# Designs tried in a protein design run: designed miniproteins, single chains, continued (5). Part 82

Each design is a single chain, and the fold is of that chain. pLDDT is the mean over its residues in the fold that is shown.

## One batch from the design tools (miniprotein)

Design m18840
Fold by ESMFold2-Fast:
Structure m18840 (fold): chain A 86 residues (1-86)
Amino acid sequence: MSIEELKKYFDEAQKKAREIADQAESRLVELLKTKPLPEAIREVLREVGVPDWFVEKLVEETKDLSPEEAIEKVRRFVENYTFLML
């Protein structure tokens, strides 16, 4: 494994993580039209494959945030989580 191959791998992983985060954000916004914020967050995170214990932690951390702040926090989490799982 070369350094240039490793860099290419990380670039592809980061692109994939961003795509999944963008999809999660879009899905969360759509769910918020019909569901309360905590339920929408739970559904999106479960669809991404986040463990239930971490889903509940994020729901708790977002309960006092505005919808816009909560969406941004969830998007950043999904991007970081997906990158680590790739």
Scores: mean pLDDT 81

Design m18841
Fold by ESMFold2-Fast:
Structure m18841 (fold): chain A 64 residues (1-64)
Amino acid sequence: KSEEEIEKAAEYIVEKVKEEVPEKVKNEQQLLSFAKSYVSSWKGSMSEEDLERLAKIIVDFLKK
């Protein structure tokens, strides 16, 4: 997918899950694991490289 589509997908996911992320999950490693678990459902429609980028963008958004 294009970079623009990956960023929009990350924004959508963050809006859906930001309220479900436990308040105690501020550790970058735990956030990355959460993001990777969530995007694994899209594994069939995206390359591993795109999924890795998506997970990192999600973590960056959640760290705000």
Scores: mean pLDDT 68

Design m18842
Fold by ESMFold2-Fast:
Structure m18842 (fold): chain A 83 residues (1-83)
Amino acid sequence: SEEEKIMQEIKELLEEVKELARKMLDARKKGDEETAKKYEEKIIEKMKEIQELMRKLSPEQQEKVREMWREVSAEIAKELEEL
């Protein structure tokens, strides 16, 4: 279904966000602030795409995405704090 396809796209975007967060952290560890900032900007763009896709989902599907989002966001926040 359309909703299942959107859910899969959101899942893939969340995985991309997590990988970008790791690359941002690695750049910060190397003192490459410019590269870290570029990855942070890409994360923000991916997060915006996820929000747009969520608007097309049923309330039940949106709740599932919110659960996934809380999990990923917590991991990203921890990585950002660690530098």
Scores: mean pLDDT 82

Design m18843
Fold by ESMFold2-Fast:
Structure m18843 (fold): chain A 100 residues (1-100)
Amino acid sequence: SKLDEALKKIEELMDEIKEIVKDTLKYLKENPDLSEEEIIKLLLETHAKILELIDKIDEILETLNEEDRKKAREVYLKKMEEVHKLEDELQDVADELLEK
């Protein structure tokens, strides 16, 4: 169904967002000598990539009828809870590195 196809695409995009956050987190942990400017630039670039993927999810949601959109949005919001936990971990690591 159109809803099932949308849910698969949203899941793929959400997994891509999680991998972007994890990759940035790994890079910060492996490069503890980065300058403040390099850390800030990396965080801004990471957030820009995440926003582009969220925009793609919003476009997919807009292709659905109202009932299917509500269902897909609930799945999206639940998966965003996992992303927010990863973003919190990323911010904690960045804050520790910036306090050097």
Scores: mean pLDDT 88

Design m18844
Fold by ESMFold2-Fast:
Structure m18844 (fold): chain A 67 residues (1-67)
Amino acid sequence: SFQQELAEAQKHVPEYLKRLEELDPRLAAIVRETLAREKDSDPFTQLVTLGVLALATAVSEVVSRKE
């Protein structure tokens, strides 16, 4: 279920946000604001937002390794 998948994904959110904040504080702030805004949204929308966070963190890590 989306709720179960969301709960599992949320366990990793603090780790992703910490890494993203170290790599790109501006992007981390935008993601935190988006998560706060969508806190009361349906589980599917929240899960999509967490997926975007994971992708943003991965991209930021790749970019930081180059520069």
Scores: mean pLDDT 73

Design m18845
Fold by ESMFold2-Fast:
Structure m18845 (fold): chain A 61 residues (1-61)
Amino acid sequence: MTVEEIVKAVENLPFALGGIRPPKVIQSIRALQEQLGRELTKEDIVKNVPEVGNKTADDII
């Protein structure tokens, strides 16, 4: 899944009280992709973006 597809998926997540802040998550995902230089996996996101749990990662990837 491309970074742009993941970013779009994050932007389409419903607002959840105490949930994900899309701008912060998007910045973290873009930084992670730049660091790794490859397409991101669910494991990459869950491990490196602490605001994204397993269930939310399934909705993004």
Scores: mean pLDDT 67

Design m18846
Fold by ESMFold2-Fast:
Structure m18846 (fold): chain A 80 residues (1-80)
Amino acid sequence: GAQSVADGAVDTAEELGGKATAEVSGNTATVTVEAETEEGAEKILELGKIAGDVLSEVLNGKATGTAEKEGNKVTLTFTV
């Protein structure tokens, strides 16, 4: 569910050297990652977009993911 997606995204972001927080509301998980560098944030943004596409594919379109970046901050939103 959304909580498992949030937990996985936080763990992945922290492994990439970011500081992550997650909020789950119903079927939506919002993960906010603050990277040490803008280059790190770009990598997290790219991986977040890929993760959203993979989730949509493996769940046969039942989940969507979006990623947005502002400086060193990346916001990932997953709806399952």
Scores: mean pLDDT 74

Design m18847
Fold by ESMFold2-Fast:
Structure m18847 (fold): chain A 91 residues (1-91)
Amino acid sequence: MEEDMRALLDAMEAEIAKNPVLPYPRALTGIEQADIIIENGSEELKKRAEELKKKLEEILKASKEKTAPEELERVEKIMAEIREELERARK
């Protein structure tokens, strides 16, 4: 599981490095994923996940404050569609 958590953490860090202006719901999902690593990871992964969570919380605040209401609704709709598709895959 540490390998899986490291891979997830690496992927999230890479996404933020490539695009530090994440959509609001993506930042929320990232925070949830970071929390999982904080609860279950090794000491090193926990420290990295805590730093990632701080960055995601800053991105979340910035994205919400700077996102136009229309764009925020668009992003929320896309995330809802993604969640619906994931639930269908779980049939």
Scores: mean pLDDT 71

Design m18848
Fold by ESMFold2-Fast:
Structure m18848 (fold): chain A 86 residues (1-86)
Amino acid sequence: MRDQLSEAIRNLDVETAEEILRQLGLEPEVVERFREKLEGLRKRANTGDGVDISGAGNEANQLADQVRNARDEEDFRRVVRDLALR
């Protein structure tokens, strides 16, 4: 799950990321906010100038790395919740 979520985030695959978060049993509010964050990044990647596109890609990679580097299931859930609520 962690690696699959990390890959979905890196690819800005909002639909796959949302499905994985639902399977993890996270709160609906956390899932919704995380989806909105990824949708915002995907929009910037598709509609921005080169600088905005690069920035969105870098932010997506940073989010993906934070998820992938979680040490255990509790840390993974904490990281996802923190990222969703920021």
Scores: mean pLDDT 76

Design m18849
Fold by ESMFold2-Fast:
Structure m18849 (fold): chain A 93 residues (1-93)
Amino acid sequence: SRDQLVERIRRLRDEAADLARRAEALFQQSTDPAVRQTLLRAGMTLGVAVIEGSVVLRYADKMSVDEIEKAVERIERLVQEAKRLYEQAEAAQ
C-alpha cells in the first residue's frame, strides 16, 4: 500500500541520517587520508538519500505507487552502498 511505502521511505531517510552522523564522527577521529575520503563518499551518498527521501515524503500524495516503489529501491541502494563504505572505513581504523 502507499502508506506502507511511505513508512519505508521514512525509515530509510532516518537510517541514512543516523549513518551520516556516525560517518561524520568517524571522519573527525580518523587520520588516514584514504579512510577520510571513503567517509566523505559515504556522507555524500547518505546526503542524497536523505534529500530524495524528504522529497518523496513531501510529494507522496501526488505520486503513483510505482513511483514510490522505484524511489524505495533507489534510496535502499544508496543506503546499502553508504553502509558498505562506512563498514570498510570502520574496519580500516
Scores: mean pLDDT 91

Design m18850
Fold by ESMFold2-Fast:
Structure m18850 (fold): chain A 96 residues (1-96)
Amino acid sequence: VSKKRLKAAKKIAEKDPTTSNLPEAHKILLGSIYVNKVLFGGTSKAIDELEKLVYDNPNLPSDILLKYAEKLAAAESLEEVHQIAREALKELKAEV
């Protein structure tokens, strides 16, 4: 399941012109967020803040971005997506 969702995130990242100027890890995380929005039909303030943080900060470490992209690809509920987004936001804010 998570492998298929990561593959979908990478395909979305490759085709999204709004993120074309961002590093690969940023694109993959943003793609993973998009896949979860489609699968679970929702968003939250934490997800929106995470997207903005990733978009506005091209120097964020790829290892942390990929870690959270993988966690989001493994999420099985909207509640879990919100929780992962809050964790990602907290850890990535420390790197800005």
Scores: mean pLDDT 78

Design m18851
Fold by ESMFold2-Fast:
Structure m18851 (fold): chain A 84 residues (1-84)
Amino acid sequence: DKGKQIMKDFQKQMTLLHTQGVQSAMLGKIDETQKILDQMRELRDKTIKELEKVEDEKTAKRHIETIESMVQDIENTINSILNT
């Protein structure tokens, strides 16, 4: 299942970026944290595009909703740590 493999790879990479982003934000590394947030958004956009090519509309929509929710939750966590 191509979509399942794409989602598994996405979740693995997002978990790494989440850990790095939280650690960077806690250390006050603003520039490094912004680069990690940019990498997360690029990974999101790339993964959505790949899913739209390989999955049917209904399955793609479910995976896209999961991706968008996961990225938003991680961004909110990192931004809450950055104390703007």
Scores: mean pLDDT 85

Design m18852
Fold by ESMFold2-Fast:
Structure m18852 (fold): chain A 97 residues (1-97)
Amino acid sequence: SAKERRRLAALVGASLTSLELAIRTMYRENASREEIIAALQRFSEEMLEAFKDHPEVVALLERLTQQLIQMIRDNASVQELQDLIQQAGREIEQAVL
């Protein structure tokens, strides 16, 4: 139903907002690249379990995590990571709604 799709979009949005805050906090606290990558890997595992009944959402979140890890390895700024998360959030919302 449209109500169930809106609820799914809201849950994904909340997860992505939490990820944005976590990344900003890790950068502020001078976390190592290895610590940030490990946190992204944990996020991916949590999303796999949370959204297991929505394989399309899982696939988009796994792609986002892989892109973020590559960007971190390429020394991307925190702003570039945030911009990608926000773009991915809009794409997932469109795919769900």
Scores: mean pLDDT 89

Design m18853
Fold by ESMFold2-Fast:
Structure m18853 (fold): chain A 84 residues (1-84)
Amino acid sequence: LTPEQQKTFDTLKNELVKAGVSQKTAEIIAGETVAAKNVSKVTPLIANSVGGFVVLDEKEKQKLVGMTPIEAAKYLNPYTKNLK
């Protein structure tokens, strides 16, 4: 990881933990998010790419396009409380 990716990882992990996500699950989500190769995969949360995540509708996915991982985590706070 680059230093910028590591900083984004740590910040997103901490935001998800604050939202009630377990530390291990938050680490997995943050890792996948910073490793995403294109904008359509910027948040694994919207793609239900991690087992047990809530499926979002197309309108909610469109709102997440262009968001940073930190912004996406804050936007998804009402949904993240259902994550294990």
Scores: mean pLDDT 56

Design m18854
Fold by ESMFold2-Fast:
Structure m18854 (fold): chain A 78 residues (1-78)
Amino acid sequence: DKLEKARELALELYEANKGVWKIPEELKEKFIEQVVKLVEEGLSPEEAVERVFHQAFLEWASRDYKEDFKEEDLELAK
């Protein structure tokens, strides 16, 4: 199933990068949901994963100054 492949690929990409980016587990489910939605809209699983992950990275980077992460977590990320 195309949707199952999208979910598995999204999970693998999340797991591979969560330690580097210190991505919260809450965002894991959001990544998977967004990837599945794009695949339902007609994108390939690979393209959908790349778009969602790139967008999430840009959003995360732009939020370094915000309360989305505790100050202690931001110090660890630096």
Scores: mean pLDDT 66

Design m18855
Fold by ESMFold2-Fast:
Structure m18855 (fold): chain A 75 residues (1-75)
Amino acid sequence: SAAHEAARERSREEVERLREIKAELEAKYPGVLTPREIDVLAQYELNKDTGEVSPQTEALAQEALANLAKRLAEG
């Protein structure tokens, strides 16, 4: 159905957007963020743009941002 095809295209676009955000984070902070932190921050950015951010996702994103800030301050 058209609704099913639209949902499939949206999922594809979301996967591509996540890939772009992850690549940008890796390029900006090479070796600073863990793969898990990159995943969390990319999902957080996608959810802000395309949907509602869950409290769990926001909490994990805030933790990842605090870790990023600490590592940048420590060199």
Scores: mean pLDDT 80

Design m18856
Fold by ESMFold2-Fast:
Structure m18856 (fold): chain A 97 residues (1-97)
Amino acid sequence: SSVLEKVRQIGDILSKIPSLSKEQQMEALRKVYELAEEVARDPELSPQQKAEARSAARLAKEALEYIEKGDEFKANLYIIMAGGTVYVLEQMLRREE
C-alpha cells in the first residue's frame, strides 16, 4: 500500500540522518514530519496506527527544534525515539498484508 511505502520512506530518511550535515538533517526532519502527518491522516489506518504516526511527527518536530537550538544530544535522542516509533508502525502495517 502507499501508506506502507511512506512509512518505509520515513524509516529510510531517519536511518540516514547521522551521516548528514546539520542543514540536511533539518531538511530531512521536516520531510519526516510532513510524511508522518500524511500517514496519520490516512482514513484506512486504525486509531493505534494513527497514534504511532502522530507520535513520529511530534518526535521529528521536537528533534528539529533541538537542532535549531544547538542541543545535539536531545536532537539525537528524539531522532532515535522517532525511529523506534516508525519501526513499530511498519511492523503493525506488515501484519495486515
Scores: mean pLDDT 89

Design m18857
Fold by ESMFold2-Fast:
Structure m18857 (fold): chain A 74 residues (1-74)
Amino acid sequence: SLEEELREVAERARREGASVTEIANRMAVLAREKFPGQDLRVEVEEVEDEEGRRLWRITLTVGDRVFVLELPAP
């Protein structure tokens, strides 16, 4: 699924030491390739989980589709 591909791209970029902005950009490129001609919006937020751990929440909106991925913040 696209969601699984987005997660794989993000996790690979993170392992390579990419910034959250670069991770979000790589995800946006993949989404744009899969859904050409759709409006694309990317949002990145720093959030805290129930255990007080910092996470980056990346939200991709492609037309009417919304994908959310959370990654540990450095």
Scores: mean pLDDT 81

Design m18858
Fold by ESMFold2-Fast:
Structure m18858 (fold): chain A 111 residues (1-111)
Amino acid sequence: SELEKLLREKMDEHWLEHLKSDPSSPEFQEKLEEENKKIEELVEKIKKTKTKEEIKEEAEKVVDILKTNPVVGLLHAAAKFYESLGREEEALEEYARIVALRELLKEEVEK
C-alpha cells in the first residue's frame, strides 16, 4: 500500500518531467536513450529469471497500481492486442516492459 503510493508518485514525477522536456533537445534524446537501454536490460533479465505466467501476473499488478499512467496504459493495450492476435511472444515482451518499468521506478524509491 505505501510502496504502491510511492511507485505512483514516482511514475507521475517521471512522466511530468518527460512532458516538460523539449523533444528536439539533445538532453531529452540522451535521457530517452539511457532509459530505453535500462528497460531493455531489465526486460532481458526478467525473461531469464521469470516464467511467462509470472511476467504477465506481475505486469497486471503494475497496471492495477499505475492504471492512470499513459505509458503503462499503452503498453498494456499493446500486450492485449498482441494476445488477441495469438502473438504471444510480442504480448510477453510488452508485459515484460511493464515489469521492467516498475523495477526502474523501485530503484528510484530505494534510498
Scores: mean pLDDT 75

Design m18859
Fold by ESMFold2-Fast:
Structure m18859 (fold): chain A 65 residues (1-65)
Amino acid sequence: SELEEHLEKIDKIIEEVKKSPPNPEFNQKALQELSIELSHVSTVGDRATVHEVQQRVLEVHKYIS
């Protein structure tokens, strides 16, 4: 499904950030992509799924900060 495609992309972006060395350009691109994917999830996902994805994105912000 469209939702599952976006969730898979989010998973891969988060994993890549966590296993890669800190790089401001790479991290900025990753956050931008996560923002785009989250906006798509928000249009097709249930409230619970959207909330879960928001929490996972916040974890990435916390990790990068």
Scores: mean pLDDT 82

Design m18860
Fold by ESMFold2-Fast:
Structure m18860 (fold): chain A 70 residues (1-70)
Amino acid sequence: SVPSREEILEKIRETNGEEYAELVENKDWEGLKELIIKRAREEGSELSDEELEEQADKVWEAIEKALAAA
């Protein structure tokens, strides 16, 4: 069975925290990308901004696809 939108959002909140979940719920994908990049930098990532943006875009696409399937 496909998980519900509410189940997806709850899992995101548990795994990534409230701010991340709120950005997903509000469909603020630009804000989500910025949060992902900010957290990666705070954790010491040496990847380029372009590489981090590509990774964030893949995360966004996966979330949007999961929510669309719910």
Scores: mean pLDDT 81

Design m18861
Fold by ESMFold2-Fast:
Structure m18861 (fold): chain A 84 residues (1-84)
Amino acid sequence: MVEEKTYKATIGLYAKEKQTIVLKKVTLTTASATSETTYTADAPAAVTNVDVTLTVNAEAGSKATATAESETLGATVVADATEL
C-alpha cells in the first residue's frame, strides 16, 4: 500500500580547522523517490550536523538512505534515514 511517508537523516560533518565545508550533493533516496540538496556550512574545529528531510509516496516498510559528497572532506558521507 502506497502512503505518504516522511524520512529524516542527520549527516555529521567534522573539520580539524575552521573551513567552509561544501556538501556537493545530499541525496535522500527511497524505493519511489530521490531528493537532492546542496549545503554549504562554515566548519570550526567541531562537529556540524545537517538534517535532511524527504516526503514521498512510498510503500509500507520502505527504507531510505542519505548520501552526501564533500570536496572539503575528500569523502562521501552516508547516513541511514528514519521514518518520522
Scores: mean pLDDT 56

Design m18862
Fold by ESMFold2-Fast:
Structure m18862 (fold): chain A 83 residues (1-83)
Amino acid sequence: MKIELSEDASYEEILEVLREAKERGEKRVTLVIDTEDEMKGLQFATMVARAAREVGWSASFSFEDGRVTITVKSPEAVEEELK
């Protein structure tokens, strides 16, 4: 599932998005923000990583031309990618 968020999204908003996805049986969520501020992008990635840890998931991120893409995966999704 792909979700585009505001660059000023709160930690609580991010946490609720991940919890709702998990409750729906999602195993992977991709969060995207558009920002030209690399520091703001890194701060957002850090908040997503914290929220992912809270729900027992893992986060990875990439920066590409003013866009921050963060992929959050359940343990099951990580194991499937290793097979």
Scores: mean pLDDT 77

Design m18863
Fold by ESMFold2-Fast:
Structure m18863 (fold): chain A 70 residues (1-70)
Amino acid sequence: SQQQQLRRSIIGPLRKSSDNQPVTSADSTVQVLKNSGFTITKQWNVDGKVVIDGITPQNQNFTVILYKDK
């Protein structure tokens, strides 16, 4: 839609903030997990990594630790 063209301009500055460190790879991983039926309960940054805590579709707790690629 028309919003898609504006998305590039709006996300540009936000992407720079994300690009600085914590969320580029982690954001993609969170989306994949949510699309697979996982529930994200907590997400935080520690020592240059992103920690994601949540619940699997089987109602089990899980924790994922992600590192920035570059």
Scores: mean pLDDT 60

Design m18864
Fold by ESMFold2-Fast:
Structure m18864 (fold): chain A 62 residues (1-62)
Amino acid sequence: GELRRQRWAEVAPESAALGKAKLAEFEANPDPSLTVAQEIGRVMHAMAEPYDRADAEARAAA
């Protein structure tokens, strides 16, 4: 519902910051054992956590 979308908008900057931080880690210390897909997966996982928290909070409030 509406509450979930509003909370997602509130956590979007946090998600973006986490994604940028994870990309910076990979650029500073490249791991040759990781594929590009695995690196993308880790960035996406970090970015998803604030949204997952927002969803849990919205469900608890409903």
Scores: mean pLDDT 75

Design m18865
Fold by ESMFold2-Fast:
Structure m18865 (fold): chain A 64 residues (1-64)
Amino acid sequence: SKEEEFQKLAEELDRAGVRAAIENDISLLERTGERLIKEAEKISKEAAEKLREWLDRGLAQLRA
């Protein structure tokens, strides 16, 4: 289902954020997040917007 596809993208974004924090590599989260957002666009505009919001929050936390 589209919900299952979105859930997999959300989990991958979360794992990328954790990895970026551990490795102190913000660009890892940026690159992975942008790729996942493009995949979410294939599901719906709303899915892509939601992942963008979560990516922006993760990046803000790493920059703090």
Scores: mean pLDDT 86

Design m18866
Fold by ESMFold2-Fast:
Structure m18866 (fold): chain A 96 residues (1-96)
Amino acid sequence: SAVDKLLEFAEKLSELFRKNGATVEAEATTSSGITVKVYAPDPETARALARAFARAIDAAEKQGLSFEQTVKLFREALAEEMRRLGAPGVPEEIEL
């Protein structure tokens, strides 16, 4: 499912960050009770990623989105979160 694929991507991204020395963990839970856990280099990025994943997963479940639609929503949500942090877009490591 789109939700399962996005959760797998979150896990793979977290492993990539951890291999590069990231130690900060954040989690967010959707309205349906799905918890997304991510690692990132800093607390702000970790929280932004967790929130973006949770938003995309929540929308995919509620609206029956395809994986492509879910990925687009995730990238849009992450870009919005990163903009709030003063970053111009998504980190380079986040390629879908």
Scores: mean pLDDT 77

Design m18867
Fold by ESMFold2-Fast:
Structure m18867 (fold): chain A 57 residues (1-57)
Amino acid sequence: MKEYEEALEKGKEYAKKAKEKAKEGSSVSEIMGLFGEMGDYEGKALKLKSEIEREKL
């Protein structure tokens, strides 16, 4: 449960950083990297949710 919540929070944090970098006029590569991190944490959260639902931890 805590790991799932942490993954969701990390995803939100990276989304916020990507938005801030876009406002600053940072490189597309840097901004896309941050969105990639967001996606990785979203995937981790989905995997953890599936495990929790399966095992009822």
Scores: mean pLDDT 76

Design m18868
Fold by ESMFold2-Fast:
Structure m18868 (fold): chain A 63 residues (1-63)
Amino acid sequence: ADEAEAHRNVALGHQGLSDILEQEAKDAGEEEAKRLYEKNKPLIDKHRASAAEHQARADALAA
């Protein structure tokens, strides 16, 4: 039961980050958008890694 909610929370976090980045880029413009992406890239990577671990845990709950 918790597996679905855990997966949804991770998905929502990923979508939220994507939405915020898009909004910031749109407001800042091309030059600042590139810098913001470069600065946030390590955070995005960390989020992706966390999502993968959450998926593995959801799988373990089903086993």
Scores: mean pLDDT 67

Design m18869
Fold by ESMFold2-Fast:
Structure m18869 (fold): chain A 81 residues (1-81)
Amino acid sequence: SELEERLKELLAEASALIKKYNYNPAKEKNKELGQLFAELLETASQAKEALDAGDYETAEKLIERLEEILKKFKEVLEKQA
């Protein structure tokens, strides 16, 4: 589905950012980055659960939230670089 493809693309972008900025959550001391990464993983998990349940309205809202979290994560990584 379109929502499943969007979720996959956002997760691929997150993975690319982690590699580009050499982000290691186990070694990160920046609490803001740690919190954003945790929120990213939780929101992605919730979006997948909603998709699996056929709750496409909830999935769409969670995917939109994931896009916002990912944007903030990128901005903080860029400022730390």
Scores: mean pLDDT 85

Design m18870
Fold by ESMFold2-Fast:
Structure m18870 (fold): chain A 74 residues (1-74)
Amino acid sequence: MSLNELLSELIPQISVEELNALFEARKNKSMTPEQLELAALLGRELDKIIENDQEKADKLAAAIREEVERERLG
């Protein structure tokens, strides 16, 4: 499962397609106001998961580590 797929599963208000578009726009420095609002929503929902659901927080941490290692190793 990719990080974006897991994020969409944990935060069903945000689709995988919206997450993919958001991260591509961030990479290209072309984020729209709507994408900035979506990034703020993502941050708020992640904070709630970290505070209230250790199992989901652990899954998210594992997916982030996998994504970071993939980017680092090329």
Scores: mean pLDDT 76

Design m18871
Fold by ESMFold2-Fast:
Structure m18871 (fold): chain A 53 residues (1-53)
Amino acid sequence: MEASSDAEKEVRGDTVVIKTPSIVEAAVLTVVAGPGATLRATPDGYEVTTRAG
């Protein structure tokens, strides 16, 4: 019901992990990050992993 528009961003060394409840935001982030990015579904939403920088 209540969709927060805030994606959670974590930097882990050379890797950036972005958690979002929105599939649309996760898909956009994956495309923007390029072919090295990984998109996963989790119990709490979606997780995008990409390189920092």
Scores: mean pLDDT 71

Design m18872
Fold by ESMFold2-Fast:
Structure m18872 (fold): chain A 65 residues (1-65)
Amino acid sequence: LSPKQQVIIKYVNKAVDTLSDDEVNALQQRLGDIYQQAQRNKWSVSEFESEISKAYDEVLKKAKE
């Protein structure tokens, strides 16, 4: 697995323990979009993880509301 794919798996595993299946599915779609943007724009792993972390936090906050 690429380092970026490992980041995705790590955040999806966190989400599975915390969020509903529908929320996990929504997060996965958002993470997939970020991955495509990272590939097009040649983002570093660090930049990619920053965007993934932000998306995860946004989904988590909505789920807790």
Scores: mean pLDDT 83

Design m18873
Fold by ESMFold2-Fast:
Structure m18873 (fold): chain A 90 residues (1-90)
Amino acid sequence: KKEELFKKFKEELKKEKKSESEITGILTLANMAINILGTENVEKLIEKGASPEKIARIGVALLEAEILEHLGLPLPDDVAEILAELEKLL
């Protein structure tokens, strides 16, 4: 469940001594990854050692890819690399 995943991320980020504003920002971006990939795929990434910050970065890359596809523009090499690593982990 999405709420359980967020609680787990928040707990991990608090253990890393992140501020409340940093936690909120990271969770907002991680939510983009959950909305695009689904909770089950994000859980697989966590099981393979992905941090909340890494999930947040993946969320940004996925959102950028969707926007560019909608505009008919090609994926930048850096975004394509992140998505290739994501595919390798899933």
Scores: mean pLDDT 79

Design m18874
Fold by ESMFold2-Fast:
Structure m18874 (fold): chain A 109 residues (1-109)
Amino acid sequence: SPQKEKELKAAKASMVLMGLATEIYLEAKRNEKDPKKLAEVEKLIREAVRLAQKALDAALNGAPESEIEKLLERLEEIGEEIVKLLPSIKPLVDEFLETLKRAIDELKA
Protein backbone atom coordinates (compact mmCIF):
# COMPACT_ATOMS: atom_id res chain seq x y z
CA SER A 1 0.00 0.00 0.00
CA PRO A 2 1.13 3.64 -0.45
CA GLN A 3 1.16 4.08 3.35
CA LYS A 4 3.42 1.02 3.89
CA GLU A 5 5.78 2.34 1.18
CA LYS A 6 6.01 5.72 3.00
CA GLU A 7 6.63 3.95 6.34
CA LEU A 8 9.48 1.98 4.74
CA LYS A 9 10.99 5.17 3.24
CA ALA A 10 10.82 6.89 6.67
CA ALA A 11 12.47 3.88 8.37
CA LYS A 12 15.30 3.74 5.78
CA ALA A 13 15.88 7.50 6.12
CA SER A 14 16.01 7.18 9.94
CA MET A 15 18.70 4.46 9.61
CA VAL A 16 20.81 6.57 7.21
CA LEU A 17 20.52 9.63 9.49
CA MET A 18 21.58 7.56 12.53
CA GLY A 19 24.64 6.38 10.55
CA LEU A 20 25.56 9.98 9.64
CA ALA A 21 25.08 11.09 13.27
CA THR A 22 27.45 8.28 14.34
CA GLU A 23 30.06 9.48 11.79
CA ILE A 24 29.75 13.07 13.11
CA TYR A 25 30.20 11.80 16.70
CA LEU A 26 33.30 9.70 15.80
CA GLU A 27 34.90 12.62 13.90
CA ALA A 28 34.19 14.89 16.91
CA LYS A 29 35.85 12.36 19.28
CA ARG A 30 38.86 12.08 16.94
CA ASN A 31 39.42 15.84 16.49
CA GLU A 32 38.25 17.41 19.79
CA LYS A 33 40.23 16.73 22.98
CA ASP A 34 38.47 19.32 25.21
CA PRO A 35 35.91 17.29 27.25
CA LYS A 36 33.56 20.30 27.60
CA LYS A 37 33.46 20.97 23.83
CA LEU A 38 33.05 17.25 23.08
CA ALA A 39 30.15 17.01 25.59
CA GLU A 40 28.46 20.03 23.93
CA VAL A 41 28.88 18.50 20.44
CA GLU A 42 27.48 15.16 21.72
CA LYS A 43 24.47 17.00 23.25
CA LEU A 44 23.82 18.84 19.96
CA ILE A 45 24.10 15.60 17.92
CA ARG A 46 21.57 13.84 20.21
CA GLU A 47 19.15 16.79 19.92
CA ALA A 48 19.57 16.83 16.10
CA VAL A 49 18.76 13.08 15.88
CA ARG A 50 15.69 13.54 18.12
CA LEU A 51 14.37 16.50 16.07
CA ALA A 52 15.11 14.72 12.75
CA GLN A 53 13.03 11.72 13.92
CA LYS A 54 10.21 14.12 14.92
CA ALA A 55 10.37 15.79 11.48
CA LEU A 56 10.20 12.41 9.68
CA ASP A 57 7.25 11.33 11.88
CA ALA A 58 5.50 14.69 11.26
CA ALA A 59 5.93 14.31 7.47
CA LEU A 60 4.80 10.65 7.55
CA ASN A 61 1.63 11.56 9.53
CA GLY A 62 0.68 14.61 7.42
CA ALA A 63 1.37 17.23 10.11
CA PRO A 64 0.96 20.93 9.14
CA GLU A 65 3.77 22.32 6.96
CA SER A 66 4.42 25.01 9.64
CA GLU A 67 5.24 22.27 12.22
CA ILE A 68 7.75 20.60 9.86
CA GLU A 69 9.31 24.00 8.97
CA LYS A 70 9.84 24.87 12.67
CA LEU A 71 11.62 21.53 13.25
CA LEU A 72 13.84 22.07 10.17
CA GLU A 73 14.68 25.66 11.28
CA ARG A 74 15.79 24.36 14.71
CA LEU A 75 17.85 21.61 13.01
CA GLU A 76 19.59 24.23 10.82
CA GLU A 77 20.45 26.21 14.01
CA ILE A 78 21.84 23.07 15.70
CA GLY A 79 23.88 22.26 12.57
CA GLU A 80 25.36 25.79 12.63
CA GLU A 81 26.24 25.38 16.35
CA ILE A 82 28.02 22.04 15.67
CA VAL A 83 29.98 23.55 12.74
CA LYS A 84 30.93 26.59 14.89
CA LEU A 85 32.39 24.22 17.54
CA LEU A 86 34.08 21.94 14.95
CA PRO A 87 34.33 23.46 11.42
CA SER A 88 35.92 20.29 9.92
CA ILE A 89 32.60 18.41 10.44
CA LYS A 90 30.61 20.70 8.07
CA PRO A 91 30.43 18.23 5.12
CA LEU A 92 28.86 15.53 7.34
CA VAL A 93 26.43 18.04 8.93
CA ASP A 94 25.43 19.27 5.45
CA GLU A 95 24.90 15.64 4.30
CA PHE A 96 22.72 14.93 7.39
CA LEU A 97 20.49 17.99 6.73
CA GLU A 98 20.21 17.34 2.96
CA THR A 99 19.38 13.64 3.58
CA LEU A 100 16.62 14.66 6.02
CA LYS A 101 15.15 17.30 3.66
CA ARG A 102 15.10 14.81 0.74
CA ALA A 103 13.34 12.18 2.88
CA ILE A 104 10.72 14.70 4.05
CA ASP A 105 10.03 15.77 0.43
CA GLU A 106 9.56 12.11 -0.59
CA LEU A 107 7.14 11.53 2.32
CA LYS A 108 5.10 14.65 1.37
CA ALA A 109 4.77 13.52 -2.29
Scores: mean pLDDT 88

Design m18875
Fold by ESMFold2-Fast:
Structure m18875 (fold): chain A 82 residues (1-82)
Amino acid sequence: LEEVREKSFELVFSHYDINGDGVTTREELRAVLEREKGRVPSDVEVEAALAALDVNGDGVITREELREVHLEAFEEALRARS
């Protein structure tokens, strides 16, 4: 489970942290949304996603913030399957 959780986080973080700088900027988030939707996302879509992940409101998503969101989603999945 720990390996699965860490592997899932690394995969998710790799999608968000395209530059490997340890943070996800608005531009990197836009690129992730473009990949997932198969089209260039609107600014509204990017801002909505950023607002959901950026707890601090500083305009970037840190590795810690993304990891917390990922761990919460993983825990919810475990509860749903219990």
Scores: mean pLDDT 63

